# Designs tried in a protein design run: designed miniproteins, single chains, continued (3). Part 67

Each design is a single chain, and the fold is of that chain. pLDDT is the mean over its residues in the fold that is shown.

## One batch from the design tools (miniprotein)

Design m10323
Fold by ESMFold2-Fast:
Order: sequence, then structure tokens, then C-alpha cells
Structure m10323 (fold): chain A 110 residues (1-110)
Amino acid sequence: SEEVERFKKQLDEDIEKNKDYLDKMGISEETIEKAREYLLKGVEAYLEGNYDEAERYFRKAILLGVPVVTYYAYKLLAEIYREKGDVDKALYYEFMARYIEKLLKEKKIF
């Protein structure tokens, strides 16, 4: 979809901006590619309204420990839990996303 293509473009730009930092963290190109793949599968499921599948993929992306990918996964998990009416989980994931965003902005890579 056009929304997936826009998201993919933004994600790829953000990953490229973070490349040197990810190398310094010892995060392999294979790990970055897998995290990106899981995040994009989650976004596709999210846009289709398949929130349970989206959450599963976002959690898989988060476990790979790529900060810029983790930011987007937490942000979208917050939206899923808002849609489900789970205010406490929505707030938790929003705070987690803001924490990662602050970290990346302080490093001047976001």
C-alpha cells in the first residue's frame, strides 16, 4: 500500500542516519535487516486491522534491540492499545517510545 511505502522510506532514512551508531553498538547488518522485516510485517498487519499479528511482529522487532526500529514498534504498540481501550498499556508504550526518541535525539541521529 502507499502508506507502507511511505513508512518504509522514512524507516530506511532513519536506519541510514543511525548506521554508524548501530555499527558502534555491534549490531550486525543481518540483525538490522531482520528487525526491519519484522517491523514492516507488523505495519502491514496494523494497517489491515490485524492488531494481534501486528503486536506479535512488533514484539519480535523489539527483541532484536535496534533502537530506531524499537522506537517505531513502541509507538505503534501504543496506538494498538489505544484502539483496544487499554489505556495503561497504551501509556506505557508511549512512554517507552518517548524514552528511545529522547536517547536518539540526544545522540543527534534522529
Scores: mean pLDDT 89

Design m10324
Fold by ESMFold2-Fast:
Structure m10324 (fold): chain A 118 residues (1-118)
Amino acid sequence: SEKEKVKQFLQEVIELLRELREAVRGKNPYAAEVLDQIIKKGQELLKEIDKLSPEEARQRVLDFVAGVVQTLRALADEFAGKDPELAEKIREAAQKIVEMARKVFPDDPRVDALEAAL
């Protein structure tokens, strides 16, 4: 169903963010804390999806992902001069999330906005 597709996408985004958090945990506690807060928000949204209509679920998840992409870009910019390898991993995570969104929602103009934000 549409809701199962949206739930699966959100679960995959949360898992990618968890992997990124482990990569940053030992290098920067501030970045790890920011990622923990985003992961928590994603987990809370996942619990609410079954209460939403399919379109509301899609909108809420894409709005969440837009916020994630913006935050990851800001973190990557902050680390560009201090830890360029970490900055690159953060940019790659943002790119993977947007590529996943396009694959899951190929016809959604909100994904065009995510691609433009990269």
Scores: mean pLDDT 88

Design m10325
Fold by ESMFold2-Fast:
Structure m10325 (fold): chain A 90 residues (1-90)
Amino acid sequence: GKTFEEELAKVTQELTEAKKKPDFNAILKEIFDIVKDVSPKSAVELISAIKEADAKKVTKLYWRISMELLANKKESELAKLVLLLTKLTK
């Protein structure tokens, strides 16, 4: 709906501003290192989506990766991923 489109626009803006942060590449590397151990393909796709500020792709990839991490009993890695994604938007 329109509310969902407005939230996606806000996340897109936050991801665009994240690129200006001096620690942006360091945070991306930590995200990549967490995700690559369960899916190298998903890791590459997620980093690309973040760099392109594609909020819709980031959201879909986040849910897919979260399910893969939980299936592999990597709950601590999922918690770290959530923290790192939160750091990108602050």
Scores: mean pLDDT 81

Design m10326
Fold by ESMFold2-Fast:
Structure m10326 (fold): chain A 79 residues (1-79)
Amino acid sequence: SKLFEAYKKLLEEMLKAARDDPERARERTIELIRRTAKELGLPDSVVAAAERSLEMIPKDRPVWGAISAATQFGLEGLR
């Protein structure tokens, strides 16, 4: 599935960003979510849900933030 492959790539890129540059991980995670949503033609509600989930996780937990945001993106976008 194109949607599943895009989700897998998004999660992998978000986790890499969290590992390689934790201080910029939140900014990069938001960028990756918005880029992927635009490429897939997903509605703003999917982006909003993922960003809201990210805001609920402390900034010093970038890996958990990435997992949370990707999970909400998947639940809203890949049903």
Scores: mean pLDDT 79

Design m10327
Fold by ESMFold2-Fast:
Structure m10327 (fold): chain A 129 residues (1-129)
Amino acid sequence: DPELLEQLREAYLNNDGKKMNELAKKLNLSPDEILVFYASLTTGLSLSESELKRALQEILGLSEEEAEELLRRVGKDNVLVVVAFARETGDLELTRRLIEILLENPDLTPQELAKEYARLVAEKREERT
């Protein structure tokens, strides 16, 4: 729900922890998904489209053409989520898996993408234990 996501962003900017918890529950976000969503909001406040392309190139080793194609296919908001998750985790393999899912499902919302990332993180933890 894009209206609830915008309300969650507003609550985050206002440091309203009570409202953030209420909205996260309505959006069905786990604590891990909430954390990665806040990381994406923090990234989104400071990065232009050109800065996102640079971040994709520097963090993930994408070419300029690959970064531009990703932005074109999946949109700026989803790329912000990908960049934020890459920065938060430092896990390039996991981030590339997320990009593959996103390219197969370009209509995913940023919320749904955050859920997919949280699932991949949980699966990788199980594989290492």
Scores: mean pLDDT 70

Design m10328
Fold by ESMFold2-Fast:
Structure m10328 (fold): chain A 67 residues (1-67)
Amino acid sequence: SHEERVKYLELIAKKLGVSLETLDRALARFALEHGSEEAQRLLDKAIQLVKEGKIDEAAELVKRFLG
């Protein structure tokens, strides 16, 4: 659900030491630069890593692509 997606994004943002708003703005910028499909693929991979208990890997993935 949308609420569960937000929960996973909050966990990633917390691990990165940023606000959810900061993460959301960075994702929006990434979508503008690389396309919405690439942004969605990045989000889906990061959320899947969180679901697998790999929050450190999810945070590193997001950090690597959001610069």
Scores: mean pLDDT 82

Design m10329
Fold by ESMFold2-Fast:
Structure m10329 (fold): chain A 78 residues (1-78)
Amino acid sequence: GEAELERVRQELEKRVKEVAEELKAGKISREEAMKKLAELYKEAYDRVLAILERTDPALAAELRAKRPELYAFLESLI
């Protein structure tokens, strides 16, 4: 439900912030940061889809249809 979606959002926000701090501190390159961000967004998308398959199957079907396009876009950033 909503609590699971909010948890996915909070976890993504925390991990994105960690990547930004590592980049700012010079611990990782811009290319490494982009790879990490692409992976985080893919993971968040899959988690949201899994939650929606249980709570809103129609919306889950719409997102599943867009998954290859989203993945191709995220991979193009690497």
Scores: mean pLDDT 79

Design m10330
Fold by ESMFold2-Fast:
Structure m10330 (fold): chain A 95 residues (1-95)
Amino acid sequence: SEKIKKIEELRELIREFLLALENVDPEKAYELLKKLFELGATPAMVAQVAEELKVDKEKLQAGLKALEALMKKKNAPQELLDWLRSVAAALDLPL
């Protein structure tokens, strides 16, 4: 049950991350991205949740671009930028 609970908590964070992207809230999306990266979330997991939620890809792409711009402005670690680009690639949404 602990493993299932951890997976469910991770999936909920991914849903919040995707919602922040669709709302073009890059500050919230960046905080959630850092948590997801720390917890070992993969680009494939994000893409799977996005497919299940039938996310608006145009809004999601706008949110991803806004998040990348914010992360660059804040001098985010290259590993986090690379992870975001991997997420964008898994979503078939180029950055």
Scores: mean pLDDT 88

Design m10331
Fold by ESMFold2-Fast:
Structure m10331 (fold): chain A 72 residues (1-72)
Amino acid sequence: SGKELLAQGNYKEAFEEYEKVVDTLDAEGHVALGEAAAKSGNPMKAVQYYTRAIALGADREELLAQIRALLE
């Protein structure tokens, strides 16, 4: 599963597995997907998924800091 792959550091495979079920993911799921995207070399997708996580109720301040770190 995507969660197991992320825990193992398999970020590319985690990203691919989470993206297959993106429509079923809650705010925390979108944070995990954003992290997998960022760590697999997909910073623009990480920004997209972190932004969606904020819209779904995740911690705006924390995620904005992570988005800024990816762009700076």
Scores: mean pLDDT 83

Design m10332
Fold by ESMFold2-Fast:
Structure m10332 (fold): chain A 89 residues (1-89)
Amino acid sequence: SMEGLLEHHIEEFERMLEQNKSEEDLLAGVRMHLQFLAGAAPSREEALAALERFRERLLEIMKKYNVPESVIEKLLEVVDEEEARVRAA
């Protein structure tokens, strides 16, 4: 299911934070997770819904782990870029 796939990608991101991965690795990881979610969605509407839910969960996890605001802004910008790409497709 899309919900199960979304939670899997969030759990993988949380694991990266627990492992103290670099900002570059976090950015690359989020880009990859967003691409897999958008690509797996059966429609544009479901892709956009999944990306918005991913943004909400991502922000929650980043705040839980006290991720610096500058890094939060960069990671959310990656989500905005993927949402814009999906809307333009």
Scores: mean pLDDT 88

Design m10333
Fold by ESMFold2-Fast:
Structure m10333 (fold): chain A 77 residues (1-77)
Amino acid sequence: SEELEEGVKNHEKAIELSKKLREDARERLTEQAKQASPQRSAVLLEQMKRAEALAEEWIKANEDAKEQGIKLLTEKE
Protein backbone atom coordinates (compact mmCIF):
# COMPACT_ATOMS: atom_id res chain seq x y z
CA SER A 1 0.00 0.00 0.00
CA GLU A 2 2.79 2.40 -0.95
CA GLU A 3 0.21 4.32 -3.01
CA LEU A 4 -2.02 4.75 0.07
CA GLU A 5 0.95 6.05 2.12
CA GLU A 6 1.82 8.51 -0.67
CA GLY A 7 -1.85 9.55 -0.84
CA VAL A 8 -1.89 10.33 2.90
CA LYS A 9 1.32 12.40 2.55
CA ASN A 10 -0.11 14.24 -0.47
CA HIS A 11 -3.26 15.13 1.51
CA GLU A 12 -1.09 16.36 4.43
CA LYS A 13 0.90 18.57 2.03
CA ALA A 14 -2.33 19.88 0.46
CA ILE A 15 -3.66 20.78 3.94
CA GLU A 16 -0.40 22.56 4.89
CA LEU A 17 -0.27 24.51 1.61
CA SER A 18 -3.96 25.46 1.83
CA LYS A 19 -3.55 26.73 5.41
CA LYS A 20 -0.44 28.74 4.42
CA LEU A 21 -2.15 30.24 1.36
CA ARG A 22 -5.23 31.11 3.48
CA GLU A 23 -3.07 32.86 6.11
CA ASP A 24 -1.06 34.70 3.41
CA ALA A 25 -4.29 35.82 1.69
CA ARG A 26 -5.84 36.91 5.03
CA GLU A 27 -2.74 38.98 5.84
CA ARG A 28 -2.65 40.64 2.39
CA LEU A 29 -6.39 41.37 2.22
CA THR A 30 -6.53 42.66 5.82
CA GLU A 31 -3.56 44.98 5.12
CA GLN A 32 -5.20 46.21 1.88
CA ALA A 33 -8.50 46.76 3.72
CA LYS A 34 -6.77 48.97 6.33
CA GLN A 35 -5.47 51.24 3.53
CA ALA A 36 -8.72 51.26 1.51
CA SER A 37 -11.87 53.38 1.66
CA PRO A 38 -14.64 52.03 3.96
CA GLN A 39 -16.62 50.84 0.90
CA ARG A 40 -13.63 49.06 -0.68
CA SER A 41 -12.59 47.64 2.72
CA ALA A 42 -16.05 46.05 3.14
CA VAL A 43 -15.74 44.41 -0.31
CA LEU A 44 -12.24 43.07 0.45
CA LEU A 45 -13.32 41.63 3.82
CA GLU A 46 -16.35 39.96 2.20
CA GLN A 47 -14.08 38.43 -0.47
CA MET A 48 -11.79 37.20 2.34
CA LYS A 49 -14.74 35.51 4.11
CA ARG A 50 -15.77 33.71 0.91
CA ALA A 51 -12.17 32.62 0.24
CA GLU A 52 -11.83 31.32 3.83
CA ALA A 53 -15.08 29.33 3.52
CA LEU A 54 -13.83 27.67 0.31
CA ALA A 55 -10.43 26.97 1.91
CA GLU A 56 -12.12 25.37 4.95
CA GLU A 57 -14.18 23.13 2.63
CA TRP A 58 -11.03 22.09 0.71
CA ILE A 59 -9.07 21.44 3.93
CA LYS A 60 -11.96 19.38 5.35
CA ALA A 61 -12.13 17.27 2.16
CA ASN A 62 -8.39 16.54 2.37
CA GLU A 63 -8.59 15.77 6.12
CA ASP A 64 -11.44 13.30 5.47
CA ALA A 65 -9.52 11.68 2.58
CA LYS A 66 -6.38 11.42 4.77
CA GLU A 67 -8.38 9.82 7.63
CA GLN A 68 -9.90 7.29 5.20
CA GLY A 69 -6.42 6.47 3.83
CA ILE A 70 -5.06 5.88 7.35
CA LYS A 71 -8.00 3.56 8.13
CA LEU A 72 -7.31 1.54 4.97
CA LEU A 73 -3.60 1.28 5.92
CA THR A 74 -4.41 0.05 9.46
CA GLU A 75 -6.96 -2.57 8.24
CA LYS A 76 -4.40 -4.33 5.99
CA GLU A 77 -2.14 -6.70 7.95
Scores: mean pLDDT 81

Design m10334
Fold by ESMFold2-Fast:
Order: sequence, then structure tokens, then C-alpha cells
Structure m10334 (fold): chain A 102 residues (1-102)
Amino acid sequence: GPLLGSSTYTATKTLKPGETVTTPPVRVPVSGTHTITVSVTGTSDFTAKVTILVNGKEVASATLKNGESFSVTLDLKAGDIVEAVVTFLTEATNPTVTLTVS
């Protein structure tokens, strides 16, 4: 569907294994069936565990490598808050995490 919201976390450094980052929250503007997509990229090969939270509750998780993304389709309500929590399993250099709701 059309992009309804997005947020990005970017680091300009190397993150160590076990470090966790959270994207800025995305507020859902309209109730309906929405696709949440999380993508990870950086300047080095890395592996990260990505967890999607809706109103602080885990709804999906996946393990991603640099350049990969995953999506989940859920019924969401206007005002729901979506975040991605990413735990780096290996060193990640200049990682960017992008969260989209469409």
C-alpha cells in the first residue's frame, strides 16, 4: 500500500555484538490492515535480530543480514505506536535501520 509513516535510526560508528538500538516511533495515522517493514543496512557485513513492537508489545521478529528486510502484515488502529528494536549479533559499521508502515 502507500507509505503512511517511516522512521530511521542511523549510527556513524561501529556497534559491538549485543548492542541494541530502537528506531524512533511511527504513529499509525489510519486504522486498517498495514504492512510494517524493517530494513537494515551498513558498510560492513553483519547479522542482527530485529523485533517489531506495537504499543510496546512484540508482534514479530527475524534475524537479518546487512541489506535484508522483513515485513509483517497486521490489523492496526489509528494511534498505535510502531517501533523496531535491533540487537546486533556481530559488529556493525555505520548501520541504518529503517522502519516503514504502509
Scores: mean pLDDT 89

Design m10335
Fold by ESMFold2-Fast:
Structure m10335 (fold): chain A 113 residues (1-113)
Amino acid sequence: SLEEVRARLEEQAAALKAAGVDYLRIEHGRMTREEAEERYLELVRNVLAQILKDLGMEDEAQRVKEATREEIDELARRLHAEGKASVGYGRFERPISGDEVEFVSFAIGNRGP
């Protein structure tokens, strides 16, 4: 179940935070697929914005708040390639009825070197 997935992610997140991972966000919810996708993108944008602010990249932090999925992926790859941060993110979903889904979304980041 997605509750099992959420519980495992929260357990791993707690262990990673104890090990010094800088940025963790997990959300579990039930809403339309469209709403779930937008909430997922907002979660990822918020983690990236915080990383960028902590790196002193204020202009990029402002831009990422309105970033598309493609722009998010390009930014995450660039930060990793430049040795500034590593960011992983993902979403799991299960159809419930009609356009409604149950979802678990996560974003995890660490600031290098």
Scores: mean pLDDT 83

Design m10336
Fold by ESMFold2-Fast:
Structure m10336 (fold): chain A 86 residues (1-86)
Amino acid sequence: SHMDKRRREAIRELGEAAARLRALPVSDVDGMIAELERLRERVAPIDPRLAAILDKAIAAIRESTTGEDAYSIALDAFSQMLLELG
């Protein structure tokens, strides 16, 4: 179905972005933001709810004081997006 196809496309984009994020050092907060911005652009036409989750996560990362906090925020965003996809 159209919904199943969109869900699969979103999961694939999330998986690819998660792999790229894991390849970054935790100190590379700018790199984390760049990867989440790319993911946002890719998922926005698929599911605007995922784009909204990413917008909040990116804003929170920009306010974070450590790379560890930034990484935790990114992981929480991925968990929330997966919950939205069911």
Scores: mean pLDDT 88

Design m10337
Fold by ESMFold2-Fast:
Structure m10337 (fold): chain A 63 residues (1-63)
Amino acid sequence: SEEEKKKKLNEFKEQIDKYLPKEAARRGLTPEEAERRKQTILDIYEALVNGDLERARALAEAA
């Protein structure tokens, strides 16, 4: 359902917000680069949750 999709996206966003800052620091990413990577990861996950494999693939290849 749409509500379940939103819940999954919010839970995934919370996990990314928890773990990505440490990983970004480890890799020497700037705050701007870390934010762009976060947005790309979230966009890919949203596409996968919606079953849009073509969009997910295109976003991953562009990253």
Scores: mean pLDDT 80

Design m10338
Fold by ESMFold2-Fast:
Structure m10338 (fold): chain A 135 residues (1-135)
Amino acid sequence: MEDLIKKAEELEKKGIEYSKQGNYLEAGRYFMKAGRYYMLAGDYEKAIESYKKAIELFSKVPNAKDALGQAYLNLGRAYDKLGKYEEAIKWYEKAIELATPFLRAEAYDNLADVYEKLGKTEEAQRYRKLAELAR
């Protein structure tokens, strides 16, 4: 756990360095990597902070729609892990708007999982079918 957090912190430092250089695409990628290590460590609050920073950075890059969609998907997953299901739904819906077919299928599967956790079985089944069609 401590080693994963240290690795995440090192990746955030690299992201800050790239951001200071105006390389927002690489900066965003490092914050995405940091967020993934925080997720593996179970530090979902730090993962959320890192993914939000990646979103801010990718939003400055004109052709980063796919990277931005991936950041929204991962932010939704972090909120899901915290049990913040309404926030998770919001970010998964944003991911679907920007996503490639592959990421859209993953976002639909994650929405289905959240709706199952909320006891909304019909909505969960609908999103499972949408995920199938997006593959």
Scores: mean pLDDT 89

Design m10339
Fold by ESMFold2-Fast:
Structure m10339 (fold): chain A 56 residues (1-56)
Amino acid sequence: MEEIDLSGATSPLDLARALAEHFDLTPEEKERLVQAAESGDTDAFRALLERIAARR
């Protein structure tokens, strides 16, 4: 595949909101994702995503 900047095309905040709706996150998880995206804490954001995926 060619290099496509999908990550740069989608804001972290939009991604956090989409994930909150898609996975039916708890209010606590949703706000933590939004805060991580707002703060630019990539590590915290990724840790939350891994935890959400593991919950399934």
Scores: mean pLDDT 66

Design m10340
Fold by ESMFold2-Fast:
Structure m10340 (fold): chain A 84 residues (1-84)
Amino acid sequence: SKEVEELVKELKKLVEEAIKKIKDEAMKRQIERYAKGLLKAIEEGNKSAAENAAFMLAQLIENAGLKELAKKILEIAEKIIELM
């Protein structure tokens, strides 16, 4: 749906912002991996996989010291998952 497409664009923007703020290359790669997993789960309509990927992605970004950004990412992901 158009609503899901707009939320996915916002999710991608927030993830890109997190990647730009993180200095650790290994952590950037992990964030990219979980972000790709989340987007794939959303595309496939796999609600359970999307919930797990969103949680792991938010946890990783929070552990990087970006608590506010992690919260925003989780909120947008939860909105997408509700529409699945």
Scores: mean pLDDT 88

Design m10341
Fold by ESMFold2-Fast:
Structure m10341 (fold): chain A 70 residues (1-70)
Amino acid sequence: SETDKLLKEVQQELTKLQEELEAEGASAEEILKKQIEFLEKLAEKYKDNPEVYEYLQNLINHLKELLKEL
């Protein structure tokens, strides 16, 4: 589906952000915060698409949980 394709592209972009930030010497906390920021901006663009918005919110919530455990 279009949603499945978007989810895969989002995961690839998150991986790319992690690799770029790690190359710059960023901490795990900084990487998670930047990934959350990216997803929150993307979720705002898709707020009128419930399926996409729910996928993005699930990813945001997961990363926020990981951030709390650091």
Scores: mean pLDDT 85

Design m10342
Fold by ESMFold2-Fast:
Structure m10342 (fold): chain A 116 residues (1-116)
Amino acid sequence: SSNIQQGQMLIGQARSMVLEGKYEEALQLAQQALDLLGQDNSDALSVLGSALLGLGKYEEAKEFYQKAASLDPTAMIYSNLAKALEKLGKKEEARSYFLQAMKLGKASLGIKELNS
């Protein structure tokens, strides 16, 4: 519907704002996308988490990434969740999620894996 199309457009705009370091603007756009798409939209939750991560709001970022991962576990979401956990000093949890990200066949951030 129209709400889905508008929500997807807002997610795209929010992602662009994150890449530009415009985290407060990204946060507002991601929140609007959640309002249009519903609270269980993994893409909107993931982008909201990314905006919060950029703002240094690591606990909130963790919660949104955790919810996004429970709905749609992707390497990107797990890598970003791991980064938020690392910033919170939860190194063992961060390591676990970086390994899950690698298992999904995508780039892992923060862990140097050796072939064993």
Scores: mean pLDDT 84

Design m10343
Fold by ESMFold2-Fast:
Structure m10343 (fold): chain A 72 residues (1-72)
Amino acid sequence: SAEEEARRRAEAALAARAPAWDASAPLSEEQRADLRLQALGAALQRLADEGVGEELAREAEAELRERALARA
């Protein structure tokens, strides 16, 4: 489905960015979560710009919001 495809692409884009985060760096859990949310947001924005995932982008925004709220 388009939602599964767009989510898979967003997750792949996020995973590709993950090695950029230095695992040896003393980053706090909050800082790591913020970086991951930023990377995911950028990936979803690209999918929305391509017109593929506008509905998925809204669902992912809700998911990001829920994760941020759960983290708070």
Scores: mean pLDDT 59

Design m10344
Fold by ESMFold2-Fast:
Structure m10344 (fold): chain A 62 residues (1-62)
Amino acid sequence: DALKAAGRAAEAVGRARPVLSPDQRQQVLKLAQQGDQALQNGDLKAAAEYARQVEALAQQAL
């Protein structure tokens, strides 16, 4: 479920935000933008994949 994946990513970013490097913040923003665009295009599979990448990046920073 793309919406659940996006929710998990947002929660992970919220927890990791104080420890994210500037480069990691830029990558999170880019992936979030790509995920939003995929969602707007109705590509739920791509949107969920970008959300998982954001979650993984945030978890790596923790």
Scores: mean pLDDT 80

Design m10345
Fold by ESMFold2-Fast:
Structure m10345 (fold): chain A 107 residues (1-107)
Amino acid sequence: MKLVDVTLVVDKNYAEEARKKAREVLESFGAEILEEEINDFSPYFKVLHFRVRLPDGSLENVEKLAEELSKIPGVLKVTVALPRDDGTEDVVVASNGKVLRRFTRKR
């Protein structure tokens, strides 16, 4: 099992429904939600942050998770960060059901 940080940029008009659907998607991946935060980013957007424990922390499974979350109506962008044992993290960015970028960064 791996700890994973999930960030969703969502349209403010869809934020509550996107939050509910994000929880459903996370639960379908077997994720245990440890922390949940909502930040009012602007008058038009909210940022939803989840810290979750995934049974399958493989990069392939993280990419599938990011794609499914990015399909939720009102979700504009998904970022999933998977920590590595070397103090770096693998980051997947997805939008509209597609992975846009994959990269590694220092935590």
Scores: mean pLDDT 84

Design m10346
Fold by ESMFold2-Fast:
Formats: C-alpha cells, sequence, structure tokens
Structure m10346 (fold): chain A 64 residues (1-64)
C-alpha cells in the first residue's frame, strides 16, 4: 500500500541519520516508528529487517 511505501522511505531516511542521534533521541524515534508499524500492520520483510537494524545500532550506541 502507499502508506507502507511511505513508511519504508521514512525508515530509510531515519536509518541514515540514526547513528548521529543521542541514545535518548534514538529511543524516542524507535518508539515512534514501532508505534506506526503496529498501527499500519506493516510487517513487510523489509520493514522488519529495518527494525532489527535499528535495534542493533541502538545496542552498539549503548555499548560505546
Amino acid sequence: SSDHEKLKKELEKVYKNFPKMSVQQQLNKLQELLDRIVELQATDPEILKLVRDFSELLHDKLLA
């Protein structure tokens, strides 16, 4: 759907800037994105992979 495509593009844009964010900003952004994924039922494999990638980046940031 068009909403899923818009979400994918937004996720890709956020992903590029995500490592530059503070831990607090990353947590807030991840929560917003997860809420939107749930609302849209956006369980596309590409979106699920991006969620995993975000979680990995946050984990790495917390260990730095």
Scores: mean pLDDT 76

Design m10347
Fold by ESMFold2-Fast:
Structure m10347 (fold): chain A 93 residues (1-93)
Amino acid sequence: MLEEFIEELEKEMEENFDEAVAIVDALADKAGVTDPEKIREMKIDGIIAKAGQAVIERYGEERMAELEENMTEEQKKELVERLKEKAEELLEK
């Protein structure tokens, strides 16, 4: 179950990558953020957030809430860490 959920999120991250990056670049510019490292962190967070929104819209809030309730705290932490790693990999291409 966790692996299938991670695969769906990773797919949404790939599909929404260009849009997520463009949104973050626009937000960073508006906020006057010029630090490349901070912009990179914002992009990672933006990619994950956009993918999460897409998955919620596709599968519904109820199903996502049920999945979250069935996950352990360790599994939730692993999910976040793996999504951050995937976002970093996408940014390096």
Scores: mean pLDDT 79

Design m10348
Fold by ESMFold2-Fast:
Structure m10348 (fold): chain A 75 residues (1-75)
Amino acid sequence: MLSAAEREQLFAALDVDGDGKITPSQLRLVLEGLTGKAYSDEEVEAIVAQFDRDGDGTLDLAEFEALLDALEAAQ
């Protein structure tokens, strides 16, 4: 279980541009690191679509935290 501070630190590390968003390709690396499973770009896009409330194809911090909560609940 990641704390709120750890989730914020992880998001900040992925958000290299400082725009408050992460791309599906950045998310893929996190998912593979956390789960040990390989993900296709299509699978990551499908996951992003479930949590992307803005419809911009990227995740903000709140959407990213919701994804991590869902990932934890799936284990």
Scores: mean pLDDT 76

Design m10349
Fold by ESMFold2-Fast:
Structure m10349 (fold): chain A 100 residues (1-100)
Amino acid sequence: REEALARMLEVVSATMREILSLTTDPATADRIKRLMLEFVAVVDDPSASLEEVAAAGRAMLREIEALVREAMGETDPAAARRAEAVVREAIARIDEILAE
C-alpha cells in the first residue's frame, strides 16, 4: 500500500508540474492547485483504499484536462493537446500501479 501510494503521488506530482508549466492563466493554475490539495487529502486518509485513491486521482486529472482545454484550447491548442496527452499517460500509469 505505502509503495503504491508513493508511486501514485510521484506520477501525479510529475504530471502536475508539467501541466502547471503549460498553464499560463493564473486563475486556472489556482484551480488546478486546489484540486491537487483535495487529492492529497484523499491520499492522507488512512481509511481510503488504493482503488479510492486511484479513482480520486483519475477524476482530478480529467477535471484538470477539461480546465486547461477550456482556458487554453483556442489560444494555445498545442499546450492543450500536450496537457491531454500528459493526463492520458498519467491515468494509464495509475491503472498500472493499481493492477500490481
Scores: mean pLDDT 81

Design m10350
Fold by ESMFold2-Fast:
Structure m10350 (fold): chain A 114 residues (1-114)
Amino acid sequence: MEAERYREKAEEYGRKAAEYAGSEEAEVAGKGVANGAYGAASGDASLGAGSGATMAGMASAAAKSAGDEKGEKAGRGAAEGAGKGSVLGEQGDNKGAAEAAVEGAEKGAKEAEE
């Protein structure tokens, strides 16, 4: 079972994004992506990835309104990955959904470093 592994990886990138953003909202986005990746690997990909995308999108929007460019980048990447994962999960690609969520979180965290 790979659910725990996807969750741990998403949590790692979520923690990194939260550290760079310096905000509780970036941490919530990271946890949303981790839950999405876990749900996807467990066979609940559409629901998990969709909720993760919503949380990450909300965190990105809040960071943008506060002038937190790093938080905006981190949350946006996570939301994009989780959103893509939701579409894949609806098609029955639970593994692809989990991978998309993790890749989005990683991309957002890397962009926040710039």
Scores: mean pLDDT 65

Design m10351
Fold by ESMFold2-Fast:
Structure m10351 (fold): chain A 90 residues (1-90)
Amino acid sequence: SPERQKRLENAEKIIKEAGSLEGVIKAIRDGRLRFDDFLEVLYKKGVITPQDVAFAIGIVGKYPESDPEAFINALPKETREKIEEYFKSL
């Protein structure tokens, strides 16, 4: 939908302005960025898969927005490395 597209464009802008995973986690904790929008941007960029998300949820037992840092730390090592490379590409 046009509203969803605009929301994702705004999320990409916030991620770019944050410039790092730490900055993004802070933006999520501050309520400036939704964690689900961050995950959708990473899916769109080919950085994470639905299987990576399911794996991390299984470990932390919480919704990603409740503890974004614990969720990221629960992702497979290869996926965390792809996230680091994504931020280096910004």
Scores: mean pLDDT 81

Design m10352
Fold by ESMFold2-Fast:
Structure m10352 (fold): chain A 63 residues (1-63)
Amino acid sequence: AIEKLEEALRALRAGDVAAALAHLEEARSSIPPHVYESTVAALRAGDLAAAEAGLRELIEYLR
């Protein structure tokens, strides 16, 4: 799960929102629904700062 979230964060930093969403979906079953939904919403809205913050929070949560 952490590896997929780190891949999503790298994709987001490269500007590839579609790849970031795909990696998040692969990790969906192992992350809290509230933080998952908030991060996906930020990605879909183009709020890259909020999306990065959400991905970082998910990675820290799963450590």
Scores: mean pLDDT 77

Design m10353
Fold by ESMFold2-Fast:
Structure m10353 (fold): chain A 87 residues (1-87)
Amino acid sequence: MEVEKLAAEEVERALKEEGIKAKILTSESKYILPSDEPIAVVSGTGPKSVSIFIITPEKLKKKAEKAAKEAEEKLRKKGYEVKVTVK
């Protein structure tokens, strides 16, 4: 399974569990970032490593950080190296 796709699915699931509907972007996504929508950018950095960058409105930041941690823990359990940043 491609690491980027797996990471995107875990991030989307974790954000939904916190009540956040976010756009999930990968290296293949062509998208102009609006300032007001939650967005998760998922980039494969190696065969078993991925970088996840979540941009969210201030009101959702704490929930996004919780979702990010859950996604990171699930991906690590599957043997992936994960770097997550929430802004």
Scores: mean pLDDT 75

Design m10354
Fold by ESMFold2-Fast:
Structure m10354 (fold): chain A 74 residues (1-74)
Amino acid sequence: MVPEIDESGLSEEEKAQMAEAVSRALEAYLAESREAGLKALEDLIKEKKMSERVAKLAKELTRSILDALEAGEA
């Protein structure tokens, strides 16, 4: 299914961090592999010291997008 994003509870900074994390994960996925994409996401979460809620949303969204791309649903 298409991933659901609830942005209404996020600050502009948190939205930017989430977008950057997802974007970096997708870039790594397209360049290398799913594992590289997920690693890039984890590395950025640690680098930016992202809040637990933003990190959780970024992980859930990234996994959903990667699953959809691999299934040909994106």
Scores: mean pLDDT 74

Design m10355
Fold by ESMFold2-Fast:
Structure m10355 (fold): chain A 69 residues (1-69)
Amino acid sequence: SLKERFEKLKEEVEKLLSDPNVTIEELLEKETELGVLELEHVVSGKLEYLDELTELLKKIQEKIEELKK
């Protein structure tokens, strides 16, 4: 289900964001996965997790910018 996919991806993203050795490549992979899942939620009309998906995307994007410095 979309909920199970969201919960699994959320755990994976949270683990990466807490890893001091995380790479930009790993973050970009998860950004892509989150974007695909967000699109599937929008198309399906299932909006209950969109705010959390958007928040996770923002955190990944902020971490990528931090690592580029």
Scores: mean pLDDT 80

